# Designed miniproteins, single chains, part 90

Each design is a single chain, and the fold is of that chain. pLDDT is the mean over its residues in the fold that is shown.

## One batch from the design tools (miniprotein)

Design m3142
Fold by ESMFold2-Fast:
Structure m3142 (fold): chain A 83 residues (1-83)
Amino acid sequence: MRELLNRAAILATSGGLLRIAGEVEKSMGNLEGAIESYRNAVELYREALRLAREAGASEEELEELERKIREAEEELARLEKEK
């Protein structure tokens, strides 16, 4: 169980780094790079949420992951509309 929580934390951290990379790409005008980074961030956050649920993480921790997913998806949707 602890191993699942640890893996979830690693995936969530990686997702956060990709979200930062996407923001940097966006600021540099690299729309394609930004979309790819945000898309990958969403996938990592979703996997982190799945593992956290299996591990019995607190409802508060699950809500934080769901919030991060929503924020990244909203940013991705905004970028997609610019195409």
Scores: mean pLDDT 84

Design m3143
Fold by ESMFold2-Fast:
Structure m3143 (fold): chain A 73 residues (1-73)
Amino acid sequence: MAEEKKRKELEEEIKKLIEELAKAILEGDVDKVQEIMARIVELLSKEVDRENADKTNEELAKLLEEELEKLKK
């Protein structure tokens, strides 16, 4: 299914944004957090079908938790 490749590319872009988001949270840079969140929302709105939105949000939450745990350690 061609959609799987696009989903993986989207996941990689979001993962990079999540890493930047985790760093911005650790630094307390609220402005940067807002900018990164806006970019994530824009990417999701463009590429994600409504039926897959919940699953994508779960994956994003998991990635963010993993990155925050890495920075916390």
Scores: mean pLDDT 70

Design m3144
Fold by ESMFold2-Fast:
Structure m3144 (fold): chain A 57 residues (1-57)
Amino acid sequence: GPPAQDYSKASEEELLARGRYLMETTGLSPAVAAGLLQRVGHASREAAERVRRALEA
């Protein structure tokens, strides 16, 4: 199987892709998707804010 990945060290591109996936599969808003990534420890507050703005664009 695929190796386990530590998404807390994920690149901004990986975080953005995960945020888009959450929006597409669950209908979450950009703010909720980015906030979820921050709450589960995959993104810092600053990274989550950048992802949120990219998802809104």
Scores: mean pLDDT 72

Design m3145
Fold by ESMFold2-Fast:
Structure m3145 (fold): chain A 55 residues (1-55)
Amino acid sequence: SQADQLLAQARQLQAQIMELVQANIAKGYATPEEDAQIKELMQQRDQLLLQVQQL
């Protein structure tokens, strides 16, 4: 279903967010650009989850 496809995409984005966060933790810092990238991915994830709730 469309809901299942959107949920799969949201889960993939969540995994990418976690990988980037863990990489930043491992090196001990995040640049403003890396922080902005994580925020963009979080917004995309949240948009997909909102679309699922409205189906």
Scores: mean pLDDT 88

Design m3146
Fold by ESMFold2-Fast:
Structure m3146 (fold): chain A 87 residues (1-87)
Amino acid sequence: MLSNAEITDAVLALMREAEAEAARRGWPEEDVNTLLGALLGFGWELQTHPLEVTRAAFERMLATLADRPELRAALERAWRRLLAIVE
């Protein structure tokens, strides 16, 4: 099982990649802030709560982004990478 420090480092790396992709694609600041906020929030939850609780919260957030397909896809990609690290 990964340490809290390893999870934090993984989240920070994913946030840097997300900012670079958003800048390259010309995403509005609101979308960038939503993605980064989600990664920080779920990264903290993975350190303190069971994976199933964090997964349920993530699924609820994705449901609110049905009309935002690029943001939803970016969040899903980041989540899959984070899961591959912690599972």
Scores: mean pLDDT 76

Design m3147
Fold by ESMFold2-Fast:
Structure m3147 (fold): chain A 90 residues (1-90)
Amino acid sequence: MPVVLTKEELIELDKKTVKEGREYLENNPNADTPEAFEQLRKMAEALRELAKVQGNEEARRHADLALRAVEEGNLEEAKEHLEKALELLE
């Protein structure tokens, strides 16, 4: 069986996912490739989970809006909502 992660390990994994997503976007600011959308999707899912853990409903809403923007192919809108979620989860 694959290793089952604890709640603490899952939170740390989500934080790592957010960091890796930010690094990708900082190095590829004009990327509109499938890889860029996948990085934003992963970051939004991780931020959504972190927002739920902290009980921050506003941050969770921005993460949900970022996921929707990714699904609609709107990279700029997705980045805006991810930045707002990050600011709320300081």
Scores: mean pLDDT 78

Design m3148
Fold by ESMFold2-Fast:
Formats: sequence, structure tokens, C-alpha cells
Structure m3148 (fold): chain A 135 residues (1-135)
Amino acid sequence: SMKEELISKVEEIIRKAFDELVKRVTDIAKKYNLPEEVIKELVDIVKAVGDELLKRATEILNSDLPLEEKIKELERAVGLAHIRIVFEAYNLIKKAIKDPEKAEKVFDAISQAVTEALNKMLEEIKKLLEEYEKK
């Protein structure tokens, strides 16, 4: 159905955004010479939140809510994903890096990458949903 095609396209946008975010976070962590175990834990955080967001987005799109309410629920889900990644990354970085100045720089770089990736993803999802409403 057209609804199933829409859900599939949204899932593709989320998967692509999180795959790109994993690469970007890995590159940042390597640039700052973080241990492999810390890089793995950062990647695991991003992947776990991405999987949860995929599940939640699918639930929202399969609901009987009006389109405008689905968009609001997706915005909330993306906002929660952002908070979770940033919070868990902050705790991991603070524990792993003993130099507070280095920890802050690494965290700022990761936080910026997360913000940019999730904002771009949400904008792409919103455009797709608006185009679907016009068809």
C-alpha cells in the first residue's frame, strides 16, 4: 500500500542517518585517540537509540493519528533520541577522558554531530510526509 511505501521510506531515512552518524562519531573518536573499547561503546549507544527510534517511528506511522499529530510525535521521538545519545555519550566520555578540557572538546564535537544528523533526518522525514499528504 501507499502507507507501507511511506513507512519503508521513513525507515530508510532513519537507517541512513544513523549509519552516517555512526561513521561521523567513529571519526571524531579516532581523531581524539579514544581507546577502541570507548569507540565501540559510543557506537553501541548510537545504534541502540537508532533501533529504538526506528521502532517508535514505525508505531507512530502505523497509528490512526492525523498527519500533523504524527509529525509532532516524530519530533518528540527524535528529541528523546537526541537527549539519550547526548546524555549517554557525556557520561561515557567523562568516565573515559581524565582531562576535563579534552573531554569537553570531544563531547562538543559528538554533540554537534548528533544535532546536525538528527535535524537533517527530521527535516527529510517532514518533507516526505508533506509530499505524501499532497498525493
Scores: mean pLDDT 90

Design m3149
Fold by ESMFold2-Fast:
Structure m3149 (fold): chain A 69 residues (1-69)
Amino acid sequence: MEDPDVAAEIIVDQLRSDDPETRANAVHAVGQLEPEGREPVRRALERALETETDPDAIEAMRRALDALG
């Protein structure tokens, strides 16, 4: 059974948080993403980055996008 990428689900959910610390921490699991989770996470990161004002979250999201390619 190919489980849905749990890391992708967690990341996308946390990126919707009102807390910038939670949003910054959301990208911690990017290295654990399966191929099926990469595109939805990439889209969520791009959208979050457009409105993000916390410098730590911006840097974390940018690095995650680089890791996804």
Scores: mean pLDDT 73

Design m3150
Fold by ESMFold2-Fast:
Structure m3150 (fold): chain A 83 residues (1-83)
Amino acid sequence: AEELAKAGDIEGLKELLKSKDPETRKKAIKALIEMGKAEEAKELIIELTKDKDPEVRKAAAGALILLGDLETAEEAIKAVRAA
């Protein structure tokens, strides 16, 4: 069950990352982190570090830091400071 949910949920969560609702985008980032699948959506998470909503930018920055990507984390921290 979880393995079947894994493939469908990742693609669904990637679509939620593109949602017009910032709370939906933030929840999608958190779900990807909790599933250990933030790396699968890393490119979209990087784009969300430039999001108009400061809470979405923080969530994206946190995800990149947890992935251990220090270069991307520096850009994410810069985006959070711009808020």
Scores: mean pLDDT 71

Design m3151
Fold by ESMFold2-Fast:
Structure m3151 (fold): chain A 86 residues (1-86)
Amino acid sequence: MREEIMREVRELLEERGVHATEEQVEELVEELERLFEENREKIKELAEKEKNPKYRKMIEELLEAAEKGPPALLRKQHEAHQEVLA
């Protein structure tokens, strides 16, 4: 489980040209999990307060992705960024 998450995070970093050590990948995964846990309620409140249906859907999809783990959250964050730029 955790090893699989670390592998996916490492692959995402490599796709972006970032060569991280195993220790750096582990720290990043732990930091992302902690930040999500601490901000879960705030993110949920933002979704409930969002008046724009497009942005609300993006926030809800980010929450769903975060429940699946850091790699899903990072991929969804990237997709949301590309959609805003389009």
Scores: mean pLDDT 65

Design m3152
Fold by ESMFold2-Fast:
Structure m3152 (fold): chain A 98 residues (1-98)
Amino acid sequence: KALELIEQAQELLAEAAERSKDLFIQQRLSLAIAQLTIAKKLYEKGDLEEAIETLESVKKTLESLLPEATPEQQKLLRQAIEAIEEAIEAAREELEKS
């Protein structure tokens, strides 16, 4: 479930980047997508604590972009943040059971 949520967040951020006319926002969103790929690989490897830290870092970055985004992009970013929050919760649950 955490991997599916990370993939959902990546798809939402890719859509937000495609809708952006601002190259700086596009670059920051591309970096966030790359960080989510790292989090996904860490999760698959079982490095759950590092995966959670990476996801929290991405969430913080997206929250900082909200004031600069268009209303349409803000909707996509908020959905991505929610998916990341759910992925963090799922990863923490697995860490507790391990």
Scores: mean pLDDT 84

Design m3153
Fold by ESMFold2-Fast:
Structure m3153 (fold): chain A 85 residues (1-85)
Amino acid sequence: SLEDRVRERIARLERAIEQLKKMLETSTDPLTLKSLKIGAEVLLKEADRVIALATDPELVEQARRLKGEFEKLIAEIDKKLAELS
């Protein structure tokens, strides 16, 4: 069902944010940080798509929360990149 696909996409986004957070903790080089930022931006757009597709208020809330987490991650990457410049 559409709802099951939305839940699956949310679960993938949750796994992706945790993986990116772990990579950000260990990454010190600008090339890796830029690659992480690109990945986070792609996933942020996926979160927006999930929000648009979700009709269940609980799933909309989960997707909005994940979008906020990707926005925070991008800001943290930008801060690290600025510190390396």
Scores: mean pLDDT 89

Design m3154
Fold by ESMFold2-Fast:
Structure m3154 (fold): chain A 78 residues (1-78)
Amino acid sequence: MKSLLELIRSIRSPEEKEEFIKLMQEELGVPRELAEEFLENPTPQALTRLVHHAMTEQGLSPEQIAESLQRIVRRLNK
């Protein structure tokens, strides 16, 4: 989770932001607006809101969310 926050804080270009938004939609089913909010203010509190949305709206378990976050980190580190 900390490595994800560091990666998000390094995102500056529109192209990098779009790639992150796509990964959040594909892996966690998070809507664009929520992904954009997290990009603007990447805090543990914002991450908690994103995780809560994935659990309540997409029905993902905490374990599935952890796996999805790891996949996102791996793809962004490419």
Scores: mean pLDDT 76

Design m3155
Fold by ESMFold2-Fast:
Structure m3155 (fold): chain A 65 residues (1-65)
Amino acid sequence: SEEERRKRIIDILKEARDKGLPVEQVSERLAEIDPERREVNRAFAEGFSTLSDEAYEKLLEELEK
C-alpha cells in the first residue's frame, strides 16, 4: 500500500541519518521500493545528505502526512 511504501521510505531515511549511510547505499535501498526511478532516487539521496537537522525533521513530518 502507499502507507506501507511511505513508512519503508521513512525507515530508510531515519537509518541513513542515524548511521551516516553513503549516498549510493541510500539510493540503492530507495530503488528497491521504486526501481523505475533509480536516477531520481539517487538525486534525492544526494540532496538528503545535505539537510540540516531542522530540515530533516520537517521532511519526516511531510512524508508522514
Scores: mean pLDDT 78

Design m3156
Fold by ESMFold2-Fast:
Structure m3156 (fold): chain A 78 residues (1-78)
Amino acid sequence: SRGEELDRLVERAVRELEETGEATIVVRDADPEVAETDARIAAREVMERLPAEVASFELEERDGVATATVRLRRRPAA
């Protein structure tokens, strides 16, 4: 389901941030608004679990498929 897919993306991104300090979330959908919304929801859930910030956001539409890419990085130690 959509919720299970988002949960999987969040868990992967949390692990990547803990292991490397960076994570990339990629969501693909036929609807660009759905792709963007899901990518932003996943990024928000990751940022609720550990101190991270959005380094970049890209939305690309090609051949009826929208790809939303969010790059996250751990926030620098204060």
Scores: mean pLDDT 84

Design m3157
Fold by ESMFold2-Fast:
Structure m3157 (fold): chain A 82 residues (1-82)
Amino acid sequence: SEEKEKLLRKVRQKIAEEMEKLLEEGYDVSNIYKLLSEVLAELKELIEKGVSEEDLEKALKEKLEQLKEQLKNSKEENVYAK
């Protein structure tokens, strides 16, 4: 579907932009890749289920906020690791 491909491109672009920001902020690279790949997989599933662009945007925002919270907690733990 052309519409599904358009939504997937938008999601991939936003994830790429977020990855760049998180890398610049000094979060663990492995954690960034892992968590963002999980977010992308979940959003792909939503696109396949035919959710609206509005619902997809909301889900992306919520998942990225949760991801940032997880990275902050991991960074706090990793300060004592090396």
Scores: mean pLDDT 79

Design m3158
Fold by ESMFold2-Fast:
Structure m3158 (fold): chain A 105 residues (1-105)
Amino acid sequence: DKEILEEIKRLVKELIRKLEELKKALEEGAPQEVIDQLMGEIAKLLRRIAELVSQLKDEELKKELLELIGRILRALQENTVEGVEKAIEEAKRLLELIEEKLEEL
């Protein structure tokens, strides 16, 4: 699981960066094409993270990480700055849980 968790950690850091970009784009009134592109990149990252999480042997950790991914997805469905802020908070919780688990391994 350590190698899979390290890869998930890298992708979650990229996800947080893309969510911050999306928040800024929404706040600045960026064109819909830019918003759609960022949402597409975020969706691709979330799908890859979920796929890697599903490969984990630790069933309790897998459940917790998938629940956090689900909260991120629900927050993004609001299509608002507040929804993106919630998604960032959930993604940071996801990162913290992964980092804590990596320190135990």
Scores: mean pLDDT 88

Design m3159
Fold by ESMFold2-Fast:
Structure m3159 (fold): chain A 84 residues (1-84)
Amino acid sequence: PQELFEEAKKAYEEGNLDEAVEIYRKLLEEHPDSPYVEEALFMLAKIYYEKGDLDKAREVVKEILERYPDASEEVKKFAELLGV
């Protein structure tokens, strides 16, 4: 899962948003219980927001808040921004 997380992060930093989405989704599908899941979900939500897909961004943020009651203030602020 760490390798997929770093690969997705690199794609995001290079501006390849579609590739980053694909790799983060692969991490979530192949490693659903890994310590990278919360951060991968948050990155996925931010990428959807940057692409203008607000409905998907809201859906992913809601999933984070439901699965991770100790979610960071960054996640909570992003949820407020999205009207969640």
Scores: mean pLDDT 82

Design m3160
Fold by ESMFold2-Fast:
Structure m3160 (fold): chain A 94 residues (1-94)
Amino acid sequence: MEAAAFASEEERARVVEAALAAVQEYVGAPVTKRAEVPILSVEVEEVARQGDTSLYKVTIDTPRGRASFLFLVRTDAATGEKSVEIAQEFVAAP
């Protein structure tokens, strides 16, 4: 029972980088002197895939709270290059 399509390593890495940047901006990076938010854990899950578009859920734990983001990854059919954008931002309440 190991039949799941998994994110490619390159898509996963780009999504993690985008999620870390989003968390630093959202959770109040300016309060940390270097615009850094300490990261306790990062989890990446591919929740949907449709042709050249994949949707990833990233859950990040910080000392300021847990944040979840949905990222849209698009693959350019002409160049094969991948772009990552935030599709939906949500944060669990305390």
Scores: mean pLDDT 60

Design m3161
Fold by ESMFold2-Fast:
Structure m3161 (fold): chain A 62 residues (1-62)
Amino acid sequence: MPTNLDLIKVSEEAKELIAKDPSLSKEEVRQIVTEKLMELGADKETAEKLAEQITLTIFSEL
């Protein structure tokens, strides 16, 4: 499982990505976050659920 610090870093990286390319869709950001979480040792199901929550939070704060 990713740590809380890993989740914060992934969220920060996703926000930076959106800032550099504001044409990125919510679904594209979710996919990128899912892949990053899987690289940090999350299984696909867990990564997809966490990515959905992170992406929703980011886009709700924009």
Scores: mean pLDDT 79

Design m3162
Fold by ESMFold2-Fast:
Structure m3162 (fold): chain A 55 residues (1-55)
Amino acid sequence: SPEVERLTAETNRRMDELDARFREALARGDQAAVDEVRRQMQRLIEEYNERLAEL
């Protein structure tokens, strides 16, 4: 559905931003930043699944 396609596109865009931040944190050796980005990625997946279930 158009709503699912839009939600998926939004989620993919946000995940790409987090992936870029994750790679930069890894390059710096900043374990605290790596752990924080991992938590944000997990929250984004949970948010996606919750919103998808409402559609």
Scores: mean pLDDT 89

Design m3163
Fold by ESMFold2-Fast:
Structure m3163 (fold): chain A 89 residues (1-89)
Amino acid sequence: SAGKEAVQALIAQLQAKIAEANELIEKYSDILSDEIKKLFQEAIAKYQEAIAMLQAGEFTPAALARIQQLIAEGDALYNEAMELFEKQK
């Protein structure tokens, strides 16, 4: 169903963001500031919590609001980390 496909697509998107953040932390560990590492780690934690809620499959209005909040918070942290990282190049 479209709903199931949308949930799977969102999980895949969040997993891709987690993988990218982890790759950047690993590859550039010696040159990334502690601030940038913390922002990526906090973004990863928000995405992991959102994925866990999506996988639980109980989409109450409160759960949907929390998932949206976690993704928004994760995206803000991820974007801040990426902006700071690009400024180091």
Scores: mean pLDDT 87

Design m3164
Fold by ESMFold2-Fast:
Structure m3164 (fold): chain A 88 residues (1-88)
Amino acid sequence: MEVEKAEKEADKLIEKLKEDEKGKPAAAAIEYARSVASEDHGENVAKKVLEKIKEDLGGEEAKEYVEIAEKAIEYSLKAAKLRKELEK
């Protein structure tokens, strides 16, 4: 339930980024971070992806894209963490 909710929220945010050509590279980078979120380096990869998105987008208009990216990564990491806790 909670894992599915977090994954669904991440999916929605990633799809929103894909609506704009400018957001597509960010969406792809987030999908990569999401794929390794359960790995030992998952959090570190997520941080690097987010910093790259912040650097690449730039400007005030980019703040909305960065916020969406931050939330998508946050939900992806939360889903991975919750899945591990349920397996304990």
Scores: mean pLDDT 76

Design m3165
Fold by ESMFold2-Fast:
Structure m3165 (fold): chain A 72 residues (1-72)
Amino acid sequence: SPLQQQIAQLRKQMRERMTEELLQSMTYGVLAISHAASAVSDKSKRDEHLKLLEEYNRESLKYEARYQELKA
């Protein structure tokens, strides 16, 4: 039925959105870890790396929260 086709399309779109939010969270998490490592190794740029660590970690957590809301 048309209703069954619409429900299937909505479920597919929801799964695709969930995957995108998860991938964004993971990507920002990796960037945060990279800057944490740089903050340890490059003391002359530590404050810059710590600022980027905080920014990317915040973005990672934001996308994780969106993923969890869609999963609920």
Scores: mean pLDDT 88

Design m3166
Fold by ESMFold2-Fast:
Parts: C-alpha cells; sequence; structure tokens
Structure m3166 (fold): chain A 79 residues (1-79)
C-alpha cells in the first residue's frame, strides 16, 4: 500500500540522517538514494529529487548523478 511505502521511505530518511550526523556519508547517501526511489514510486518527484541531491552532496558519484537525471526526467514527463 501507498502508506506502507511512505513509512518505509521516512524510516530510511531517519536512518540516513543518523548516519550523516555520525559522519558516515557513504551509508547516509545510500539510504537517501533508497528513500528517493520510494518517493519516485509514489510519484513524489520533488521530494525524491531533494533526497537524491542530499545524496549527491554527501557522495558525488556517477550513480547518484544518474538517479538525479532520471528523477528530473520523470518529473518533466509526469508534469
Amino acid sequence: MEAETLKKAEELIEQGKRYEEEGDNEKAAELYMRAAQLYALLQKFDEAIELAEKAYDLKPTKEVQALLNTLKSMKAIFS
């Protein structure tokens, strides 16, 4: 259900924030990317993009950049 997906995404964001506060940028970025994918599944692309941008700030990898580009494209298509 939509509510279950949202709760899972919120849990991942909370865990990501904890790792970020601990200085574990790699784990924080991974959790933010996973949460962004769940928000995208719910078509909440603005929230998904914000999370992917946080992940990119923490770990600017090709994978995170690809996710950001995909989310921005999806937002344009569904807008």
Scores: mean pLDDT 85

Design m3167
Fold by ESMFold2-Fast:
Structure m3167 (fold): chain A 76 residues (1-76)
Amino acid sequence: SIEKEIVELSETLDEEEAIRKTLELARKHKDERLILEVEAQLELERWMAALDPSTSDEEIRAKLKAMYAEYQARLA
């Protein structure tokens, strides 16, 4: 399934490359919802790049989860 392929890409490739490949895969499958979700993840990468060194992994994950859930809700 597409979900399993996405997980495999994220484990095999660099973060940036994996997200880009996931977006291409979503477009290939014409999954409009997934395309929007992956684009949202790219915006989150920009936020992470500007993080302070004191930011914990738990804090980062909580933020990502909250933003991801918000985008999913908007996608209906």
Scores: mean pLDDT 70

Design m3168
Fold by ESMFold2-Fast:
Structure m3168 (fold): chain A 68 residues (1-68)
Amino acid sequence: MFESLLAYLKEQMRELYEETNGDEEVLRKFLESAKALVRELGEAHADPAAAERVIAGLEELLEELLEE
């Protein structure tokens, strides 16, 4: 579940990067919304550690995209 969610959210973030030509504000807003949703799912599934791993993966992708 969380692995599929991470893959999906990474794909959405890459698509936003391409569509907005690397708009940092849009990407950071996406990350904050995704973090809120992912944390709620982690609590609902009693797996906050898996939720935090998804969030870490998204934060890593954002920094990679913004540094390239």
Scores: mean pLDDT 81

Design m3169
Fold by ESMFold2-Fast:
Structure m3169 (fold): chain A 99 residues (1-99)
Amino acid sequence: MTVTLTKGKNTITGTATADEDALVTATATGEASGKTVQVQVMIQAGSEHLPSFSPVTTGSSSASATASIYAEAGETVTAVGYTSSNDTTLTLTLTFTPL
């Protein structure tokens, strides 16, 4: 299962519920033509797991960051993409890989 959202300047937030035990991967992609782009992503499953943070990724006109967490069936997964770049378009994708 894959959920893709595109919105926001400095942050984008996505949520989805795990239908089964899964490895969940969040990818945030930032795009700003002709500018330096910095992107980081955070992912958290339920209240029992600590959030996972990606390294900050830097690129020219585009950058992508990824982080993964284990989610149990019925847990709500929340992911947040961050950018320090003005006028950056953020795309956030959540991919659920069944275990």
Scores: mean pLDDT 77

Design m3170
Fold by ESMFold2-Fast:
Structure m3170 (fold): chain A 94 residues (1-94)
Amino acid sequence: SELQEALHRFEEIVEKAKKEAEKAGDKETVELLDEARRLIMEIVREGKEEEVLEALPEIIKLIEEATEAIKAGDLEKARELMKEVIELLKKLKE
């Protein structure tokens, strides 16, 4: 399933981001990553699989950019990028 492959990639990217945020002591980014995971699962359960599949490339890109910001020590930028992810997911859920 294309959706299952995309969700697996999302989980791998989230796990990498969480490890970097935990190393940096950024609890806020860890909480935002957990919220993003929860929202994706809720949207999928609500039957919005096509909407999730279309949105995942942008969401993954933003999480990867947040991970790079964490590695650079820019925790404020990482949190801003993660808040953008949460807003995109909330818009999908409506």
Scores: mean pLDDT 88

Design m3171
Fold by ESMFold2-Fast:
Structure m3171 (fold): chain A 88 residues (1-88)
Amino acid sequence: DMKEIDNLLARAEQLKAEAVQEEAELHADNTRQMAVLTRLMIEAARDESKKQAYADYLKELEARTQEIKQRIEEKQALADELLLHAKS
């Protein structure tokens, strides 16, 4: 069934491309967020009232980063599974 194999390969390629794009976006976002975190850290060091804002931002960033990493891993795993079926 050539159509089934072509569909599996196309879907695997799409998922891998999406995972690469999301990983690149995560890397770019991490670079931007490091600047924000550095600013908030400096503000927190100068002013006790700013410590909560730093802690909240760090917690939200960590949660968001973990969610994106999980999504990337799931897409990669699904793409690998589809490629395995296409080769069978």
Scores: mean pLDDT 85

Design m3172
Fold by ESMFold2-Fast:
Structure m3172 (fold): chain A 71 residues (1-71)
Amino acid sequence: SMMDEAERIVEEAKRRIAELVAAGAPVAEVEQVMHELYERLEELKASEEFIEKAEKELLRTYVQASDAVAR
């Protein structure tokens, strides 16, 4: 279903962001992952509420990963 695919994409993006932060990648690469996720969710016509929750989850993942590497 669309919801299952959207959730899979969010989880993939979260893992990608954590990996990039751990590798010391530039913030521009993290921003690119967030931008691509937004576009994919819009293509799937995910609700505004779902997109807002996904954005929150990605920001939380970024903060937690950044704290772990003392950035």
Scores: mean pLDDT 83

Design m3173
Fold by ESMFold2-Fast:
Structure m3173 (fold): chain A 84 residues (1-84)
Amino acid sequence: MSPLEQVRAEIERLVTEAVDELFAKLAAAPNDTEEHLKISREVMDKVSVKLRELAARNPSVSREQLEAIADETYARILREKIAA
C-alpha cells in the first residue's frame, strides 16, 4: 500500500471522528457563541495535533499534500453530514 493511500485512509477516519464529535457537542451545548467557539477550537486543536503526528510518521508525504487531503476530506464529510 502506498504511503499516500495509507495517509488518506487515516485522515478520513480522523476527520470523520472529529466532525461527529463537533456536531454532537454543538447539538448538546447551550445556544451560546462563547461556548460554541470553545468547542470548535478544542476539536480543531485535536485535529491539528493528530495531523502533525501523521506528517511526522509519513515523511514521504509532503505537508502540502497532507493538508490538501485533510481539507478535501473535511469539506466532503461536512457536506455529507449537512446534506440530508
Scores: mean pLDDT 78

Design m3174
Fold by ESMFold2-Fast:
Structure m3174 (fold): chain A 97 residues (1-97)
Amino acid sequence: DKDKELLEYAEKKLAEVADDIKATVDAVKEAGVLKEVSELLTQAAHAAGQGDFDKALELLDKAFDLARKAAPPEKLPAVDKVRQTLKDILRKMKEAA
C-alpha cells in the first residue's frame, strides 16, 4: 500500500528527529514566538491536506525562518534539521500525489 509506505516513511523520519523537534519547540517557546510558528505550521498542514504542496512549503519556510531568527545560535542545527526533514516529507508527498 503506497499510502501506508508514505505514512511509515514520515513516521520514521519524524522519530529520527524527535530530539531536534523538542529542542526547536523549547527554543521558540522561550523566545515567545510559539503561537505564530504554530499558526504558520497549522496553515502549512492544511494546505498539504488540500494537495497544495507549494503553498505548504512556502508556509513551512515562513514558520522556520521565524523559528531560526528567534532561536539562539546553539539551537540552529536542530531548527535546520527539523525544517529539512519536514520539507523532505512534503516533497515526497507531492511526488506521490
Scores: mean pLDDT 85

Design m3175
Fold by ESMFold2-Fast:
Structure m3175 (fold): chain A 88 residues (1-88)
Amino acid sequence: SARETSRELLAALKDIMENEVTPEQLRKWAEEARKQGKYALADFLERSTTANYDEMVAAARELLSKLGDEEGIAELDAFEAAYRARLG
């Protein structure tokens, strides 16, 4: 479902940022997502292998917007605010 995809996307983004996930791990997660029919998540994960943080956040926001998940966008905004607070 769209809500499930949104939650998995946000969880993946948080995990990537908190645990410094390697491109090899991202490719494995993308393959697992494809095997489960989660193509939007798989595409996001593959693009994340070459993306910086700002690019990943922008891609996540675009996907959440396409899925119509206003709660997911609010969660992304809260995550970004927390991340910026850690930098300041």
Scores: mean pLDDT 80

Design m3176
Fold by ESMFold2-Fast:
Structure m3176 (fold): chain A 78 residues (1-78)
Amino acid sequence: AKVTLKIDVPSGQTLTSEIIYRGAQMFGLTPKEIVVDQKTQTAVVTFDSMEEAEEFKKLVDGQSLYGMKVTVLSVDEL
């Protein structure tokens, strides 16, 4: 299952997969894969189950992660 995020990255800060991974771990979730696109300021986070992907969406959508506002664009089964 995949969760696509839009992240508002402040000037002078870089969006990294490590930041997103640490954010997921704060909620007790472990992503299988994270792909970051710095040009669009988006990330695709892969989980083993749709249940974990839906939980991640509920926990991060509209939240701030290390000063960066997160918006969930989509959740896909695969």
Scores: mean pLDDT 82

